# Designed miniproteins, single chains, continued (5), part 46

Each design is a single chain, and the fold is of that chain. pLDDT is the mean over its residues in the fold that is shown.

## One batch from the design tools (miniprotein)

Design m17666
Fold by ESMFold2-Fast:
Order: C-alpha cells, then sequence, then structure tokens
Structure m17666 (fold): chain A 109 residues (1-109)
C-alpha cells in the first residue's frame, strides 16, 4: 500500500541519515538530493499537490545532470525511472523506485 511505502521510505531515510558520515562527499550530495526527492514524493502522495511532483522531478534531473556519469549504472537507471513515473503521475511507482535507490545507498555505506 502507499502508506506502507511511505513508512518504508521514512525508515530508510532515518537509517541513511545515521550512516551519512561514512559516505564520500559526492555520495553525501547525491544521497541528500535523493532524500529530498523522496520527502517531496511523500508530500505529493499525502497532499495531491503537483508542486511537490515538479520539485521532485527537478531535484532528480539535477542529480542526473550533475553526477549521472559518476553514478553506478543501477542508480542512474532507478533515478531515470523515478523521473518517468513522476512525469506520468505514478506517485506510488515513483516512491517504490526511490526506495530501491535508497536501499542501494544503504548497501554501499
Amino acid sequence: SLEELIEEAKKLIDELMDKIGQATVEERQVLGGLIHAARLVINAAKTGDKKYVDEAIAVLERILETYGDKLPPELRELLQRAVEHLKAGNIDEALKTLIEALKLFLERI
């Protein structure tokens, strides 16, 4: 359910924030952007306000533009897919995809 996805995302964000000091500077910048995008998607899910969707797309596209060539291919593909879901209005699939991206960071730090 969407409520279960929101709770899973919140738990992952908390775990990543506890471990963020172990990450490189670039990993912290990408992770910070992903956490921000995930929080924006959660707000979009709770409020139905398109401004949060548009802001999340902008954050993710900025990460892809700035770090895309330096991202692991799996992370790059997940971020591109999240943007596609957000543009299509598929908020639940976008959040699920961002959860997978956050899990990949948790495995690396």
Scores: mean pLDDT 87

Design m17667
Fold by ESMFold2-Fast:
Structure m17667 (fold): chain A 61 residues (1-61)
Amino acid sequence: MEKVKEFKEILRKAGLLDEPVSDELTEEMKRIAQALARAFGLPEEDEVTDELVEKAKELFG
């Protein structure tokens, strides 16, 4: 599964991202991922992690 696309879809539905859903990982997406990781109490990473996606699903899905 494409973690970036899944993460973007979750954020878009939650109103945190207004961009179309894609599998492209931009610099802005990395910043959003790091900010949410901090908010969720997860380690900051340069990429979208499975832990971040699961946490986003739990809170926004």
Scores: mean pLDDT 69

Design m17668
Fold by ESMFold2-Fast:
Structure m17668 (fold): chain A 76 residues (1-76)
Amino acid sequence: MTETVRTSLLAAEIRLAVYVALGYEDIHYKIYDSNGNLLYEGTDPDEAIATLDAAQKNREFDDGTEVTLTVTYTEP
């Protein structure tokens, strides 16, 4: 299954934690900024979360802290 959400950096981090907690297998993360630039692609939730944290700190914009999170996973 694949889910795509446009949301804040914090909400994206929470969603990553939920997918891991639900026990879904073969989880692949893709994170895009508000302009469609790829920030992260991989299977490591810690690296994905670190990417979201870095994006928030490095951009520090009054706006543009939204990301598009795409998660592909296999249901248990």
Scores: mean pLDDT 69

Design m17669
Fold by ESMFold2-Fast:
Structure m17669 (fold): chain A 68 residues (1-68)
Amino acid sequence: GKELREKAEKYGMAGAWYGLSGDREKGLEYAKKAEEYGKKALEEGDIEGGQHGFRSAEGGRKAAEEYG
């Protein structure tokens, strides 16, 4: 649960950072990893962790699309 949530958060933040830095490809790659870890958290029954992971992924994806 917690480890998957933390990985989703870290990958989401990395995606946002790369997106804001103009690296669209890496931004999208890390946003996708955040979504994958959010799904794994949800599968383990960490509903809040899954929701948080999906939000982190969406933030990273939007940053990559707008600024990358």
Scores: mean pLDDT 78

Design m17670
Fold by ESMFold2-Fast:
Structure m17670 (fold): chain A 57 residues (1-57)
Amino acid sequence: MEEAKEKMLALGLSEEEARRVIELAQAGRTDEAGARLVLAGASPEEAQEVIELALAG
């Protein structure tokens, strides 16, 4: 979780938005989490990596 959060902050997301993305991913809403990451400027590959990190802990 901390690694996913740090990566999201580096991409320009706020701590609040990063937490929301983690919550969505853990709830199984990985499509919504990925869409928010892409909207924030992440590539689809970066979004997938962040989601995997969020699910791994």
Scores: mean pLDDT 79

Design m17673
Fold by ESMFold2-Fast:
Structure m17673 (fold): chain A 81 residues (1-81)
Amino acid sequence: SAEEEQTLEQIAANVAETLTADEKKRHTLITSARLLASLIEDEEKRRRVLEVIDELEARRDEIPPEEIERVKAEVRERLFA
């Protein structure tokens, strides 16, 4: 649906921005992404989106600057799967 696609685009944008944002803005962006994910009506898709966010947060400190663009692409691919 158009609403779901718009929500996923906003989640993707917020999550991508967390990879280059400072700590305070990163927290705000990830909180917003989680809130947006809660609007996804499909239970399975919502779970997958939250899992992608959680996995990114778990490995954030391990992502070197040169890998940021690759990680952004991987996250987007998983969110829109």
Scores: mean pLDDT 82

Design m17674
Fold by ESMFold2-Fast:
Structure m17674 (fold): chain A 83 residues (1-83)
Amino acid sequence: LEREIAARITALEILKVGFETDAELGLMSKEAAEKAIEKLDKAIELLDETLEEIQTVGEEEARELFERKLKEVDELVAEAEAI
C-alpha cells in the first residue's frame, strides 16, 4: 500500500514538471499551467497525509482510508488534465 501511494505521488510530481516545462516553452499558457499544478499540489498533499495516517492504523483501516482519499485524488487529477 505505502509503495503504491509513493508511486502515485511520484507520478503526480512528474506531471507537475511537465506542466511547468510546457509553460516555460510557451506550449501552454502560464495561467493554465498554474491552475493545473495547484490541483496536482492538492492531490499530492492528500496522498502525503494518507501516507502518514496509514502508518498509525491497521491494514484494513489503512486500505479503506486509501480508497476514500484516492477518489478525491482522482477527481483533482482529472480536473488538472481537463485544463
Scores: mean pLDDT 81

Design m17675
Fold by ESMFold2-Fast:
Structure m17675 (fold): chain A 56 residues (1-56)
Amino acid sequence: GIKKGQEYLKKAMEALRQGDRKKAATYLKKAADAFSEAGFDVDAEQLRGLADALEA
């Protein structure tokens, strides 16, 4: 749901601030899954793309 997606986004931002790009990518993927389940497919696709960029 939206609340779960927002929580994972917060964790992703905290990981990015700490320089942990792999952890941030993991949380972005979890946020994307939560937003997709809530019907926000465009937002979910964008978050997955950002996660892939962080792992590259």
Scores: mean pLDDT 83

Design m17676
Fold by ESMFold2-Fast:
Structure m17676 (fold): chain A 78 residues (1-78)
Amino acid sequence: LYEEAMRAYRAGDYERAVELFKKALEEEGESNASLLTMLGEAYLKLGKYEEAIEYFEKALELDPSNKEAKRILKEAKE
């Protein structure tokens, strides 16, 4: 699932990437900061800003050192 989701993301198929990353989270549980970050990135590419923020916040809960998630959340909070 993760590799398939990454292939979809790299191909610019962000809707498919979201679907596959969600399935990967269901299998691995919501304790995978990398999956949460990639799901947030895919939502951001789709212009689904609120969903992107939700997943970046979850990723940052698991990995407070994630500078990319911190930066995006700062910009999102204005």
Scores: mean pLDDT 75

Design m17677
Fold by ESMFold2-Fast:
Structure m17677 (fold): chain A 63 residues (1-63)
Amino acid sequence: SKEEEVLEKLREILKKAGFSEEEIERLIEAIRSGEDLEFSEEELKKLEEADKLAKEEAEKLLE
């Protein structure tokens, strides 16, 4: 499904941003269940990095 494809892309980006496999699985499960997560300052920094990487990938796809 399209949702599975989006989650797979998200997993790849999070891994590049420095999240561990266990952290990525927890984030994916929280997104799927609709649960809110509280993030540490360090985790927020990694999320900002993931956002930048996602933007770069989106820009490449537009070419």
Scores: mean pLDDT 74

Design m17678
Fold by ESMFold2-Fast:
Structure m17678 (fold): chain A 83 residues (1-83)
Amino acid sequence: SHFVKGMKAYGEGDYESAIEHFDEAAKTGDKKTQVQALTLRGEAYIRLGDYEGAKESFQKALELDPSHQYARSNLEKVQEKLK
């Protein structure tokens, strides 16, 4: 699955490939997989220093699951980086 491929790429430090696979997982997965993929996409963007990409990713995860504490915590940290 794209989610598994994204996780592998992330673990190998290939954050650009991880983002591409997490984008596909967010389009094709169930809601839980979509939230997890968007959250990990946000983390991959942080690794690349793309805080705007990270913000968008965490915001989309929270649109699907407003109770997702991990996405919320990371969104707050990213918003501090953009100030």
Scores: mean pLDDT 87

Design m17679
Fold by ESMFold2-Fast:
Structure m17679 (fold): chain A 65 residues (1-65)
Amino acid sequence: SPLTVEELVEAAIRLLEEGRAEEAIALLQMAYHASHDPERRARIAEAIRLAEEGRLEEAIRVLRE
């Protein structure tokens, strides 16, 4: 079965904690396209931006809000 938005976000957080930013961004992009909640989509988009800038701890913090 395909991963849920929650499962994708949780997996991305683990990858960010490991410094695996490229893999985390790929999962967050999948979560963004699968989500229909505008607040969740905005948080995922902000986390992608922060991760692309190498700001991994801030990306994790946004995703845990």
Scores: mean pLDDT 87

Design m17680
Fold by ESMFold2-Fast:
Structure m17680 (fold): chain A 54 residues (1-54)
Amino acid sequence: HHMEEQEKKRIEELGKRAYKALQRVTENRRRGASPEEISDLLREMVEETEKAEK
């Protein structure tokens, strides 16, 4: 089984996507977004990532 190797690459890509998501969160904070809005955004990104893995 080569799933372990594929999982490594997937996790690496997820890390890059998370980094970009944090950049967007930071930008929203600079615009005055509320902490609640930031938390909701992060939760949605996590859920979307899990759904995409199906």
Scores: mean pLDDT 71

Design m17681
Fold by ESMFold2-Fast:
Structure m17681 (fold): chain A 115 residues (1-115)
Amino acid sequence: MKDEMLKLAEKILEIAEEAIERLKASPDPELRELAERLEEKVEEFKEKLEAFKKDPAHGPDLLAALEEILRLLAEAVALARARGDEELAAYLLERLKEISTLYNEMLRLYREAQA
């Protein structure tokens, strides 16, 4: 369980960091502000991941931090779409789907370990 969740967390970090890089490249200051907020939540997720490595009881904290990343990424999709940047919106939506899939797998693994 723990080792599998760590591998999923590493994949999530890679995807989130790529999305942040893409948002930072935007000429829209509100999309760049969302990138900064997303970067803050990614740092919080990294802190929760280190706590989880030491004690699996921090699993709920790790999952909650990931939910905040998903929320901000969904906001970025909506904002990109509202600005008419359909290419960026489509890119971010695919990253959101990828992280959401990994989140659901982490949630499944964590719940199975509690049974």
Scores: mean pLDDT 88

Design m17682
Fold by ESMFold2-Fast:
Formats: structure tokens, C-alpha cells, sequence
Structure m17682 (fold): chain A 56 residues (1-56)
């Protein structure tokens, strides 16, 4: 489950960078994984922060 959550979060970050709506992607991932939107949003923030640190 945690590995799937991390994969979905990374995918969402990539889609956001392409200009997609983050709220719709987060909602879909939460429904698919059976977790709360807050859980997905938290993981998306972690992944985005990590990517920004790697670029800096």
C-alpha cells in the first residue's frame, strides 16, 4: 500500500507539472487506493518537496 501511494503521488506531481488539476488527481488516487484525500495530498507534498530539493 505505501509503495502504491508513493507511485501515485509521484504520478500526480508529474501531471501537475504538465498543468493538470491536482484536486481531481488526488481525489481519484484516494478513491482507488482506499485512503483519505489528506493522505494522498500529504504524500504528493513530500514527493514534490523531494523533487524540488533534487533540482536545487
Amino acid sequence: MKEELEKEAKKIVEEIEKGENPYELIEEAAKRLGVSKETVEKEVRKVAEKIQEEKA
Scores: mean pLDDT 76

Design m17683
Fold by ESMFold2-Fast:
Structure m17683 (fold): chain A 71 residues (1-71)
Amino acid sequence: AAEEARRAAEEAERAARAGDVEGAARAAREAARAVRAASGEDLPAAIGAAIRAIGETFEAALRLGVPTPPL
C-alpha cells in the first residue's frame, strides 16, 4: 500500500514534469486508491504520497493554464 502510493506519486511527478496533466491526475487517483487500501503503519506514508501526487498534478495544471482535473 505505501509502496504503491509512492510509485503512483512518482508517476504523477513524471507526468506533471512532462506536461501530461491527465496522466498526472490518473496517477494521483491511483495514489488515493492505495491510501484506501492502506492500514496500520503504512497509512501515514501512503497519505503523504497521495498528497504529493495531488499537489504535483494541480501545480502542473496551474502552470500550464489548463483546467484542474477531477480527483
Scores: mean pLDDT 78

Design m17684
Fold by ESMFold2-Fast:
Order: structure tokens, then C-alpha cells, then sequence
Structure m17684 (fold): chain A 79 residues (1-79)
């Protein structure tokens, strides 16, 4: 459901804030706003894929992997 997708993005924001990753957290907040406004599942999937790559560029591999797992769970809910 969309509620579960948004909850996973919110979990990613909390994880990033706890780790002091302000830039990455803002990228996920922007994504969450875009997902809330979008009705096309294909566009949501494309935005998730792009944001995942952008976020990973700002993070250490371990944090990128944890956030990536949340994004993968969100993707599976939309497919």
C-alpha cells in the first residue's frame, strides 16, 4: 500500500537523521513529497531508483546498504 511505502521512506529519513546524514535525509524527504504527489506507479518506481543512487553517493557503504534495503522493500510494495 502507499501508506507502507511512505512509512518505509520515513524509516529511512529517521535512520539517516540518527546518523547525522542531513543531505541524504533531505533527498529522501524530497522523494517522499514527490511520491505523495505522484499517481503513476511507473513514475514512482523511477523516482525511487534515481533517489536510491543519489542517496548512496552521499553515504558510507554500510549505511547505503541499510537505506537501500528499505528502498527495495518500498519498490516491492509498488510492483
Amino acid sequence: SMEEVLALLEEAIRLLEERGEARAAEIVRALKREVEAETDPQEILERLARARVEVAAHLDPATADRVGALFERARELIL
Scores: mean pLDDT 87

Design m17685
Fold by ESMFold2-Fast:
Structure m17685 (fold): chain A 70 residues (1-70)
Amino acid sequence: MVKIFGGSAPLDEIPPERRAEVQRIVDAATQAAIDAMKEGEKEGLPVDETHSRAAQAAADAIAKVRAELA
């Protein structure tokens, strides 16, 4: 059987009811980061600034989803 160590530790310990919440947070953060990176590339921003915007967008998406779950 294939064991995935890097992503399994928090997910394996999360109850099924919370797994959907965690998945929503991860999906929202990933999508926000991708959108921010695409926007930065279209604007011709330096790679480091594009990455900073992606990191901020991911953080904002996580905060928003957490607020909606509270």
Scores: mean pLDDT 72

Design m17686
Fold by ESMFold2-Fast:
Structure m17686 (fold): chain A 66 residues (1-66)
Amino acid sequence: SIEEFIEKLEKKIEELEKEIEELEKKLEEAKKKGDEEKVKEIEREIEELEGLKALLEAEIAYLKKK
């Protein structure tokens, strides 16, 4: 079922959002400590996960159009 597949993609997005939130917390900690290398590392990871999330959201949008 298309609905079941969309539900699975939505769950993956929820997992990615949780990972992004944890990384954003770590980014704040790194910025407060002045750890410039850690800041760059975490910003890159967030960007990668945001990109994957956008792709999954686009897939859901496509599937919802039938």
Scores: mean pLDDT 86

Design m17687
Fold by ESMFold2-Fast:
Structure m17687 (fold): chain A 79 residues (1-79)
Amino acid sequence: SATDATNAAAQEAIRWVNAHEAALRAAVQARLPQPVPDDLIKSAAIVAAARLLREGRPLDEEEVVARAVEIVQAILAGG
């Protein structure tokens, strides 16, 4: 089902982001104009990775970072 596929993508995204956490945190923070909580960066990276997996795309650090930066910027602008 779509729900099962979404859950599988989310679980894989969490595992992958945990394995790359320090590098993703540093790379995302370096592309933002202000300090951002590590938890927000991690959440954005998980969402970015899960979206890539649902699109049938491989998890690439640069692509996850780019999408995570966009997600964080949208949250900061809209919240």
Scores: mean pLDDT 84

Design m17688
Fold by ESMFold2-Fast:
Structure m17688 (fold): chain A 55 residues (1-55)
Amino acid sequence: NDKEAEERLKKMFESGEFTEEEVREIYELKGFTDLSEEEIKELTEMLKKYAEKEK
């Protein structure tokens, strides 16, 4: 459900550990089951950049 996806996203941001599989599962929980592998990879890279800057 949405709450589980939000909690997983929050934990991912806090840990700075981003994997394509985790990002895909989070977005699938939010109802985005139509995302391609390329879209998931791009999202994962964006999130990693955010985590690096936050350090």
Scores: mean pLDDT 76

Design m17689
Fold by ESMFold2-Fast:
Structure m17689 (fold): chain A 58 residues (1-58)
Amino acid sequence: ELDKIAERISLLTGLSKSTIINMARTGTKEEIIATLKKKGLSEEEAEKIAELLLAASK
């Protein structure tokens, strides 16, 4: 469920839940990964989370 995933990522990154949901719905995988890495996540963590967000945004 996108809402619960976004809530968890919000706590990890400090980004608002609405920002995360919007990125998942409108952003590319590469853009999401870049944003998460900028917030302190590793490349591997950012990639896994981006895939999870995109799958849940369907």
Scores: mean pLDDT 81

Design m17690
Fold by ESMFold2-Fast:
Structure m17690 (fold): chain A 55 residues (1-55)
Amino acid sequence: MEELEELGKKVEELIQKYARNKDFEKVDEIIGKYTEALRNNDVEKLKEIIEEAES
């Protein structure tokens, strides 16, 4: 749970970043992937979301 919470905070920061830049298409993509990852408790998927957005 701790790692899931930490990764969740990073994803939320990325969503805020893209929203600030008015990149709503990217925001929607990230939210969709994030919701699916949380539903499945998929820590690896959360890491992929962060890595893809930060790379």
Scores: mean pLDDT 78

Design m17691
Fold by ESMFold2-Fast:
Structure m17691 (fold): chain A 71 residues (1-71)
Amino acid sequence: SLQEEAERHIRTARELIEKAEEAVKNGDKRTASVYLTAAYIELTAAQMLGAPEEEIKELKERIDKVAEKVK
């Protein structure tokens, strides 16, 4: 279902954000940026498929917080 696809994209976005956060902790800003870009693509797909607004907002805030650390 579209809901199951949305949930899959949300899970992947979360995993990518976690990898980006870990890359930042390791001082690897380039790797963090790659993971953030991938996370943003997954999150956009989830939003288009009707993922819950609360989850989209949570993950957007996490992406923005990590992005602030890599600029």
Scores: mean pLDDT 89

Design m17692
Fold by ESMFold2-Fast:
Structure m17692 (fold): chain A 64 residues (1-64)
Amino acid sequence: DKINEDFILLTEANYYEKQGDYEKAIEYYKKLADRGFTWAYKRLAELYEKQGKTEEAEKVKEKI
């Protein structure tokens, strides 16, 4: 089956999120958002909120 770069980025994001490495997870979700995946902005906002970064979460919500 065809595997593309977006699937690899999603797999990496999910892996780091599951490990509790929110900083790494944010990096990969940001790459997905930059590629046009609007749902990734929602995930970024949730991760920033979990870290108490309210201002960063609000900035990301403006992209949704």
Scores: mean pLDDT 79

Design m17693
Fold by ESMFold2-Fast:
Structure m17693 (fold): chain A 65 residues (1-65)
Amino acid sequence: MKREEARRIFEQAKAEADKLVAEDPETGRKKASTLYSNAALRAMALGDREIAEEAYKYAVELSKK
């Protein structure tokens, strides 16, 4: 289903983001923010606004420092 695909995209982004932050907390946070933003756009393209908003929330939080 489209919803499960959006969730899969979000979970993959979270795994990669956690890895980036673990490798370099300073630069990794900015890169992780971009990953979550891309996941939010993909979730929106799939029509899953709930997952898109969750991903975007993580992107904004990481971007603020």
Scores: mean pLDDT 79

Design m17694
Fold by ESMFold2-Fast:
Structure m17694 (fold): chain A 109 residues (1-109)
Amino acid sequence: SAELEELERKAKEGDAEAATELGLAYFRQGNLEKAKEYLEKALELDPNNAKALTLLGGVYYAQGKLEEALEYVQKALELDPNNRAALSLAAAVATALGDEELAREAAAR
């Protein structure tokens, strides 16, 4: 779309916000590879981008990489403790980790 092309142009010109919005757009499309690429670029441009950190945590969560998801969510919460998206994702990761522990206990029987 014309909006994605404009965001891609701005991201190539070094706009961290445009790179973050591209990452979000690709994440919403289910393109986790491109979402990760643009979110990593956003963090190279602005390492303290809480939105990019939270979205990258979301990408890792969607991939089942729960430890990596938690690491990025913790970084986002260090920058903004009241970030609702990061808090929501932290709760989802914690719940998923709890369910895996219950599954491991069941497998040990």
Scores: mean pLDDT 84

Design m17695
Fold by ESMFold2-Fast:
Structure m17695 (fold): chain A 73 residues (1-73)
Amino acid sequence: SEELVRKAEEAIEKAERAIKEGDLKSALKYIQRAIELARQLEEQGHLETATRFKERAYELGLELGKLSRKKAL
């Protein structure tokens, strides 16, 4: 579970960086990975930790949506 937490944190950090760099494709990929890792944490009984990663991924998804609309002009 420490390994899953580490991987989820890395996925969030990579998503944040991709959003900052305007890389929509990589941002979406890492957001989806963070959600999948949060699901695995939930299956292992780490409900609070899973919820926090889902919340962070959701917030990044909203930022990605805003960035996508700006790039479409």
Scores: mean pLDDT 85

Design m17696
Fold by ESMFold2-Fast:
Structure m17696 (fold): chain A 55 residues (1-55)
Amino acid sequence: SMAERMRELATEAKLHPDSKELKIKILERLAEIYEEEGAEESAKYYRELVEKLKS
């Protein structure tokens, strides 16, 4: 389920907070999940975080 996917991504982010590349991948996947659920504001928030990390 989407809820399980979100929990897995959140757990993975906690385990690897200092890995910039992994954090970017997790945030990109979170943005995709929120977009699929119609949570556009949350999706945009995570996409902006990705852009900030890539800069």
Scores: mean pLDDT 75

Design m17697
Fold by ESMFold2-Fast:
Structure m17697 (fold): chain A 60 residues (1-60)
Amino acid sequence: MEEIRRELVEWVRRNAETMSVLEAAVKAAELAEEAGLSPEERRELIDTAVDTVLELKGLK
């Protein structure tokens, strides 16, 4: 999971200015599905992506 989380955070940081919170959540869900993660791990990735976007946009 750590490798996937790192990949997701780097992708979000690269695209933060042009993406919505929803787009970040969808990307996290796609990565979780591709990696066969549990529902709990999927939720953690989605939360991480959303939080990262909000912080980078100055909304958190």
Scores: mean pLDDT 78

Design m17698
Fold by ESMFold2-Fast:
Structure m17698 (fold): chain A 95 residues (1-95)
Amino acid sequence: TLEEQVAEEKKRIAEDPNNAEAWFRLGQALAELGKLDEAIEYFEKAIALDPNNALAWAALGLVLAAKGEYEKAKEYFEKAVALDPDNEDLKKLYE
Protein backbone atom coordinates (compact mmCIF):
# COMPACT_ATOMS: atom_id res chain seq x y z
CA THR A 1 0.00 0.00 0.00
CA LEU A 2 1.00 3.66 -0.29
CA GLU A 3 1.05 3.87 3.52
CA GLU A 4 3.50 0.93 3.59
CA GLN A 5 5.69 2.74 1.03
CA VAL A 6 5.66 5.88 3.25
CA ALA A 7 6.76 3.78 6.26
CA GLU A 8 9.53 2.05 4.25
CA GLU A 9 10.94 5.32 2.85
CA LYS A 10 10.84 6.94 6.33
CA LYS A 11 12.86 3.96 7.59
CA ARG A 12 15.41 4.44 4.76
CA ILE A 13 15.68 8.17 5.60
CA ALA A 14 16.20 7.34 9.30
CA GLU A 15 19.11 5.08 8.25
CA ASP A 16 20.53 7.65 5.78
CA PRO A 17 19.04 11.18 5.85
CA ASN A 18 21.16 12.11 2.77
CA ASN A 19 19.46 9.45 0.61
CA ALA A 20 17.93 11.79 -2.01
CA GLU A 21 16.12 8.88 -3.71
CA ALA A 22 14.32 7.94 -0.46
CA TRP A 23 13.11 11.56 -0.02
CA PHE A 24 11.93 11.53 -3.66
CA ARG A 25 10.02 8.23 -3.25
CA LEU A 26 8.44 9.48 0.00
CA GLY A 27 7.22 12.57 -1.89
CA GLN A 28 5.75 10.38 -4.65
CA ALA A 29 3.85 8.18 -2.17
CA LEU A 30 2.45 11.23 -0.34
CA ALA A 31 1.40 12.86 -3.63
CA GLU A 32 -0.51 9.67 -4.55
CA LEU A 33 -2.19 9.81 -1.12
CA GLY A 34 -3.27 13.40 -1.93
CA LYS A 35 -1.00 14.94 0.73
CA LEU A 36 0.28 17.53 -1.71
CA ASP A 37 1.89 19.98 0.74
CA GLU A 38 3.90 17.19 2.41
CA ALA A 39 4.87 15.87 -1.04
CA ILE A 40 6.21 19.33 -2.01
CA GLU A 41 8.30 19.49 1.20
CA TYR A 42 9.90 16.09 0.54
CA PHE A 43 10.49 16.74 -3.19
CA GLU A 44 12.22 20.02 -2.21
CA LYS A 45 14.42 18.01 0.19
CA ALA A 46 15.25 15.54 -2.61
CA ILE A 47 16.22 18.42 -4.94
CA ALA A 48 18.32 20.07 -2.19
CA LEU A 49 20.33 16.80 -1.92
CA ASP A 50 20.37 16.10 -5.70
CA PRO A 51 19.53 19.19 -7.83
CA ASN A 52 20.12 17.17 -11.04
CA ASN A 53 17.23 14.78 -10.32
CA ALA A 54 15.03 15.68 -13.32
CA LEU A 55 12.20 13.42 -12.06
CA ALA A 56 12.04 15.32 -8.74
CA TRP A 57 11.67 18.65 -10.60
CA ALA A 58 8.95 17.09 -12.81
CA ALA A 59 7.17 15.64 -9.73
CA LEU A 60 7.16 19.09 -8.07
CA GLY A 61 5.64 20.48 -11.28
CA LEU A 62 2.91 17.80 -11.28
CA VAL A 63 1.97 18.53 -7.64
CA LEU A 64 1.83 22.29 -8.33
CA ALA A 65 -0.37 21.65 -11.39
CA ALA A 66 -2.66 19.52 -9.17
CA LYS A 67 -2.91 22.56 -6.83
CA GLY A 68 -3.78 24.81 -9.82
CA GLU A 69 -0.41 26.63 -9.92
CA TYR A 70 0.12 26.08 -13.65
CA GLU A 71 2.71 28.80 -14.34
CA LYS A 72 5.02 27.54 -11.56
CA ALA A 73 4.40 23.94 -12.69
CA LYS A 74 5.51 24.88 -16.23
CA GLU A 75 8.76 26.42 -14.89
CA TYR A 76 9.60 23.20 -13.04
CA PHE A 77 8.73 20.99 -16.05
CA GLU A 78 11.05 23.13 -18.20
CA LYS A 79 13.79 22.68 -15.57
CA ALA A 80 13.24 18.89 -15.61
CA VAL A 81 13.48 18.71 -19.43
CA ALA A 82 16.60 20.92 -19.43
CA LEU A 83 18.27 18.45 -17.01
CA ASP A 84 17.26 15.37 -19.08
CA PRO A 85 16.50 16.52 -22.67
CA ASP A 86 16.45 12.96 -24.11
CA ASN A 87 13.63 11.85 -21.78
CA GLU A 88 10.49 11.82 -23.96
CA ASP A 89 8.22 11.17 -20.95
CA LEU A 90 9.34 14.45 -19.34
CA LYS A 91 8.74 16.39 -22.60
CA LYS A 92 5.12 15.20 -22.70
CA LEU A 93 4.38 16.73 -19.26
CA TYR A 94 4.30 20.34 -20.60
CA GLU A 95 2.99 19.72 -24.14
Scores: mean pLDDT 82

Design m17699
Fold by ESMFold2-Fast:
Structure m17699 (fold): chain A 57 residues (1-57)
Amino acid sequence: SEEEKKKLKEEYLKWLEDRLATLSGVNRQVGERELEEAKKLSDEELAKIYEWHLKRK
Protein backbone atom coordinates (compact mmCIF):
# COMPACT_ATOMS: atom_id res chain seq x y z
CA SER A 1 0.00 0.00 0.00
CA GLU A 2 1.02 3.64 -0.28
CA GLU A 3 1.29 3.93 3.51
CA GLU A 4 3.64 0.92 3.64
CA LYS A 5 5.78 2.43 0.86
CA LYS A 6 5.99 5.71 2.79
CA LYS A 7 7.08 3.89 5.97
CA LEU A 8 9.75 1.95 4.06
CA LYS A 9 11.00 5.21 2.52
CA GLU A 10 11.23 6.85 5.96
CA GLU A 11 13.07 3.80 7.38
CA TYR A 12 15.50 3.75 4.46
CA LEU A 13 16.28 7.47 4.76
CA LYS A 14 16.75 7.05 8.54
CA TRP A 15 19.09 4.10 7.91
CA LEU A 16 21.15 6.17 5.45
CA GLU A 17 21.37 9.07 7.94
CA ASP A 18 22.39 6.75 10.79
CA ARG A 19 25.04 5.15 8.57
CA LEU A 20 26.51 8.60 7.78
CA ALA A 21 27.27 9.07 11.50
CA THR A 22 29.70 6.11 11.31
CA LEU A 23 31.44 7.18 8.08
CA SER A 24 34.39 9.55 7.50
CA GLY A 25 36.34 11.09 4.63
CA VAL A 26 35.49 9.99 1.09
CA ASN A 27 33.07 7.31 2.34
CA ARG A 28 31.02 9.98 4.12
CA GLN A 29 31.02 12.17 0.99
CA VAL A 30 29.71 9.22 -1.06
CA GLY A 31 27.09 8.50 1.62
CA GLU A 32 25.94 12.14 1.66
CA ARG A 33 25.53 12.04 -2.13
CA GLU A 34 23.59 8.77 -1.88
CA LEU A 35 21.26 10.31 0.72
CA GLU A 36 20.61 13.39 -1.47
CA GLU A 37 19.91 11.19 -4.52
CA ALA A 38 17.63 8.95 -2.43
CA LYS A 39 15.59 12.01 -1.38
CA LYS A 40 14.89 12.67 -5.09
CA LEU A 41 13.43 9.18 -5.67
CA SER A 42 9.72 8.38 -5.41
CA ASP A 43 8.26 6.57 -2.39
CA GLU A 44 7.80 3.47 -4.57
CA GLU A 45 11.41 3.47 -5.81
CA LEU A 46 12.86 3.93 -2.31
CA ALA A 47 10.61 1.23 -0.84
CA LYS A 48 11.83 -1.26 -3.48
CA ILE A 49 15.48 -0.43 -2.77
CA TYR A 50 15.02 -0.88 0.99
CA GLU A 51 13.14 -4.18 0.52
CA TRP A 52 16.03 -5.47 -1.61
CA HIS A 53 18.49 -4.35 1.07
CA LEU A 54 16.58 -6.14 3.85
CA LYS A 55 16.25 -9.37 1.81
CA ARG A 56 20.02 -9.48 1.26
CA LYS A 57 20.88 -8.98 4.94
Scores: mean pLDDT 75

Design m17700
Fold by ESMFold2-Fast:
Structure m17700 (fold): chain A 79 residues (1-79)
Amino acid sequence: SMAEARAYYERGLELYDQGKYEEAAEEFEKALSLLPEDDPLVPLVEMNLAIALHKLGKKEEAREYGERSLARNEELRAR
């Protein structure tokens, strides 16, 4: 549900603030699994997941999620 997706996203943000980057990334991935592809929250979760993955040294995965987030924001702004 949307409420569950948002709860995972908010938990991820809290964990990130605590420096728990691996746990934060897991919660962001859970949020993404519950969101429809066209939800405006998706690119925001993808960007925060990219930031967490970058902190973990997973630079290629971080780049992929960051680029996907930017492309999705562009699509949402176009229509």
Scores: mean pLDDT 86

Design m17701
Fold by ESMFold2-Fast:
Structure m17701 (fold): chain A 92 residues (1-92)
Amino acid sequence: SFAEEVDALLAEFEKRLAGASVAEQQRLAAEFVDRLEALAREHDASVAELMEAFNRAVALMLRLRVDQAVLDAFQERLGAFILAHAAAAEAA
């Protein structure tokens, strides 16, 4: 399920982000968004499921004390994807 894939992805990125430099955090956050987007398309995830994944990812990054600029960019990119996904679902 989408939720199980998100659980696995969050566990992976928790390990990879731990002790990462700001430059590595920026690269990993971009990869994290790309992989969440791919999973959302693969599983035809609802907006509610995406919002839950978004909240969990932000909570993870806050716990790991990810750089604020990296977190802001992550939230902007994933938030934009969720809005576009919601618009596409409404049009379908």
Scores: mean pLDDT 86

Design m17702
Fold by ESMFold2-Fast:
Structure m17702 (fold): chain A 60 residues (1-60)
Amino acid sequence: SMEERRELLLELAGKVLEYINHLLKAKYSTDPEVQAEHRKKADELFKEANELSKRYEELL
């Protein structure tokens, strides 16, 4: 349904925004430990976004 696609798209958008935020924090942090932590969180969010993207495509 359109509602299911809309909800999934919003969830996907939220994950992508979180991913970008963590990439930016990794890029602009001066602390190597903080950089590594944000990079790991970004990688996790990227995988979650890919799964949501796959589910979104299945609803088209």
Scores: mean pLDDT 85

Design m17703
Fold by ESMFold2-Fast:
Structure m17703 (fold): chain A 80 residues (1-80)
Amino acid sequence: SKALKEALELFEKGAEAFQEGKYKEAAELFKKAAEAAKHEPLLAEAYRLFAKAAEYAAEGKLEKAQEYLGEALRLLKEYL
């Protein structure tokens, strides 16, 4: 669907920003991806957890960031 394509593009941009250490930008992109995926509950929740991971990384809370990243990846695998 158009919404799922948009969600994936936003997620990919968020992942790129996260890898570049642009955690605040990554969090915004992951939140937009979750909004675009709102009709797919597991995918939307996975993207929201990626956004929380990015928010904690931006705050320097790396342990919490890793916890949320792990949960996000678990839900993403369950969706796929």
Scores: mean pLDDT 89

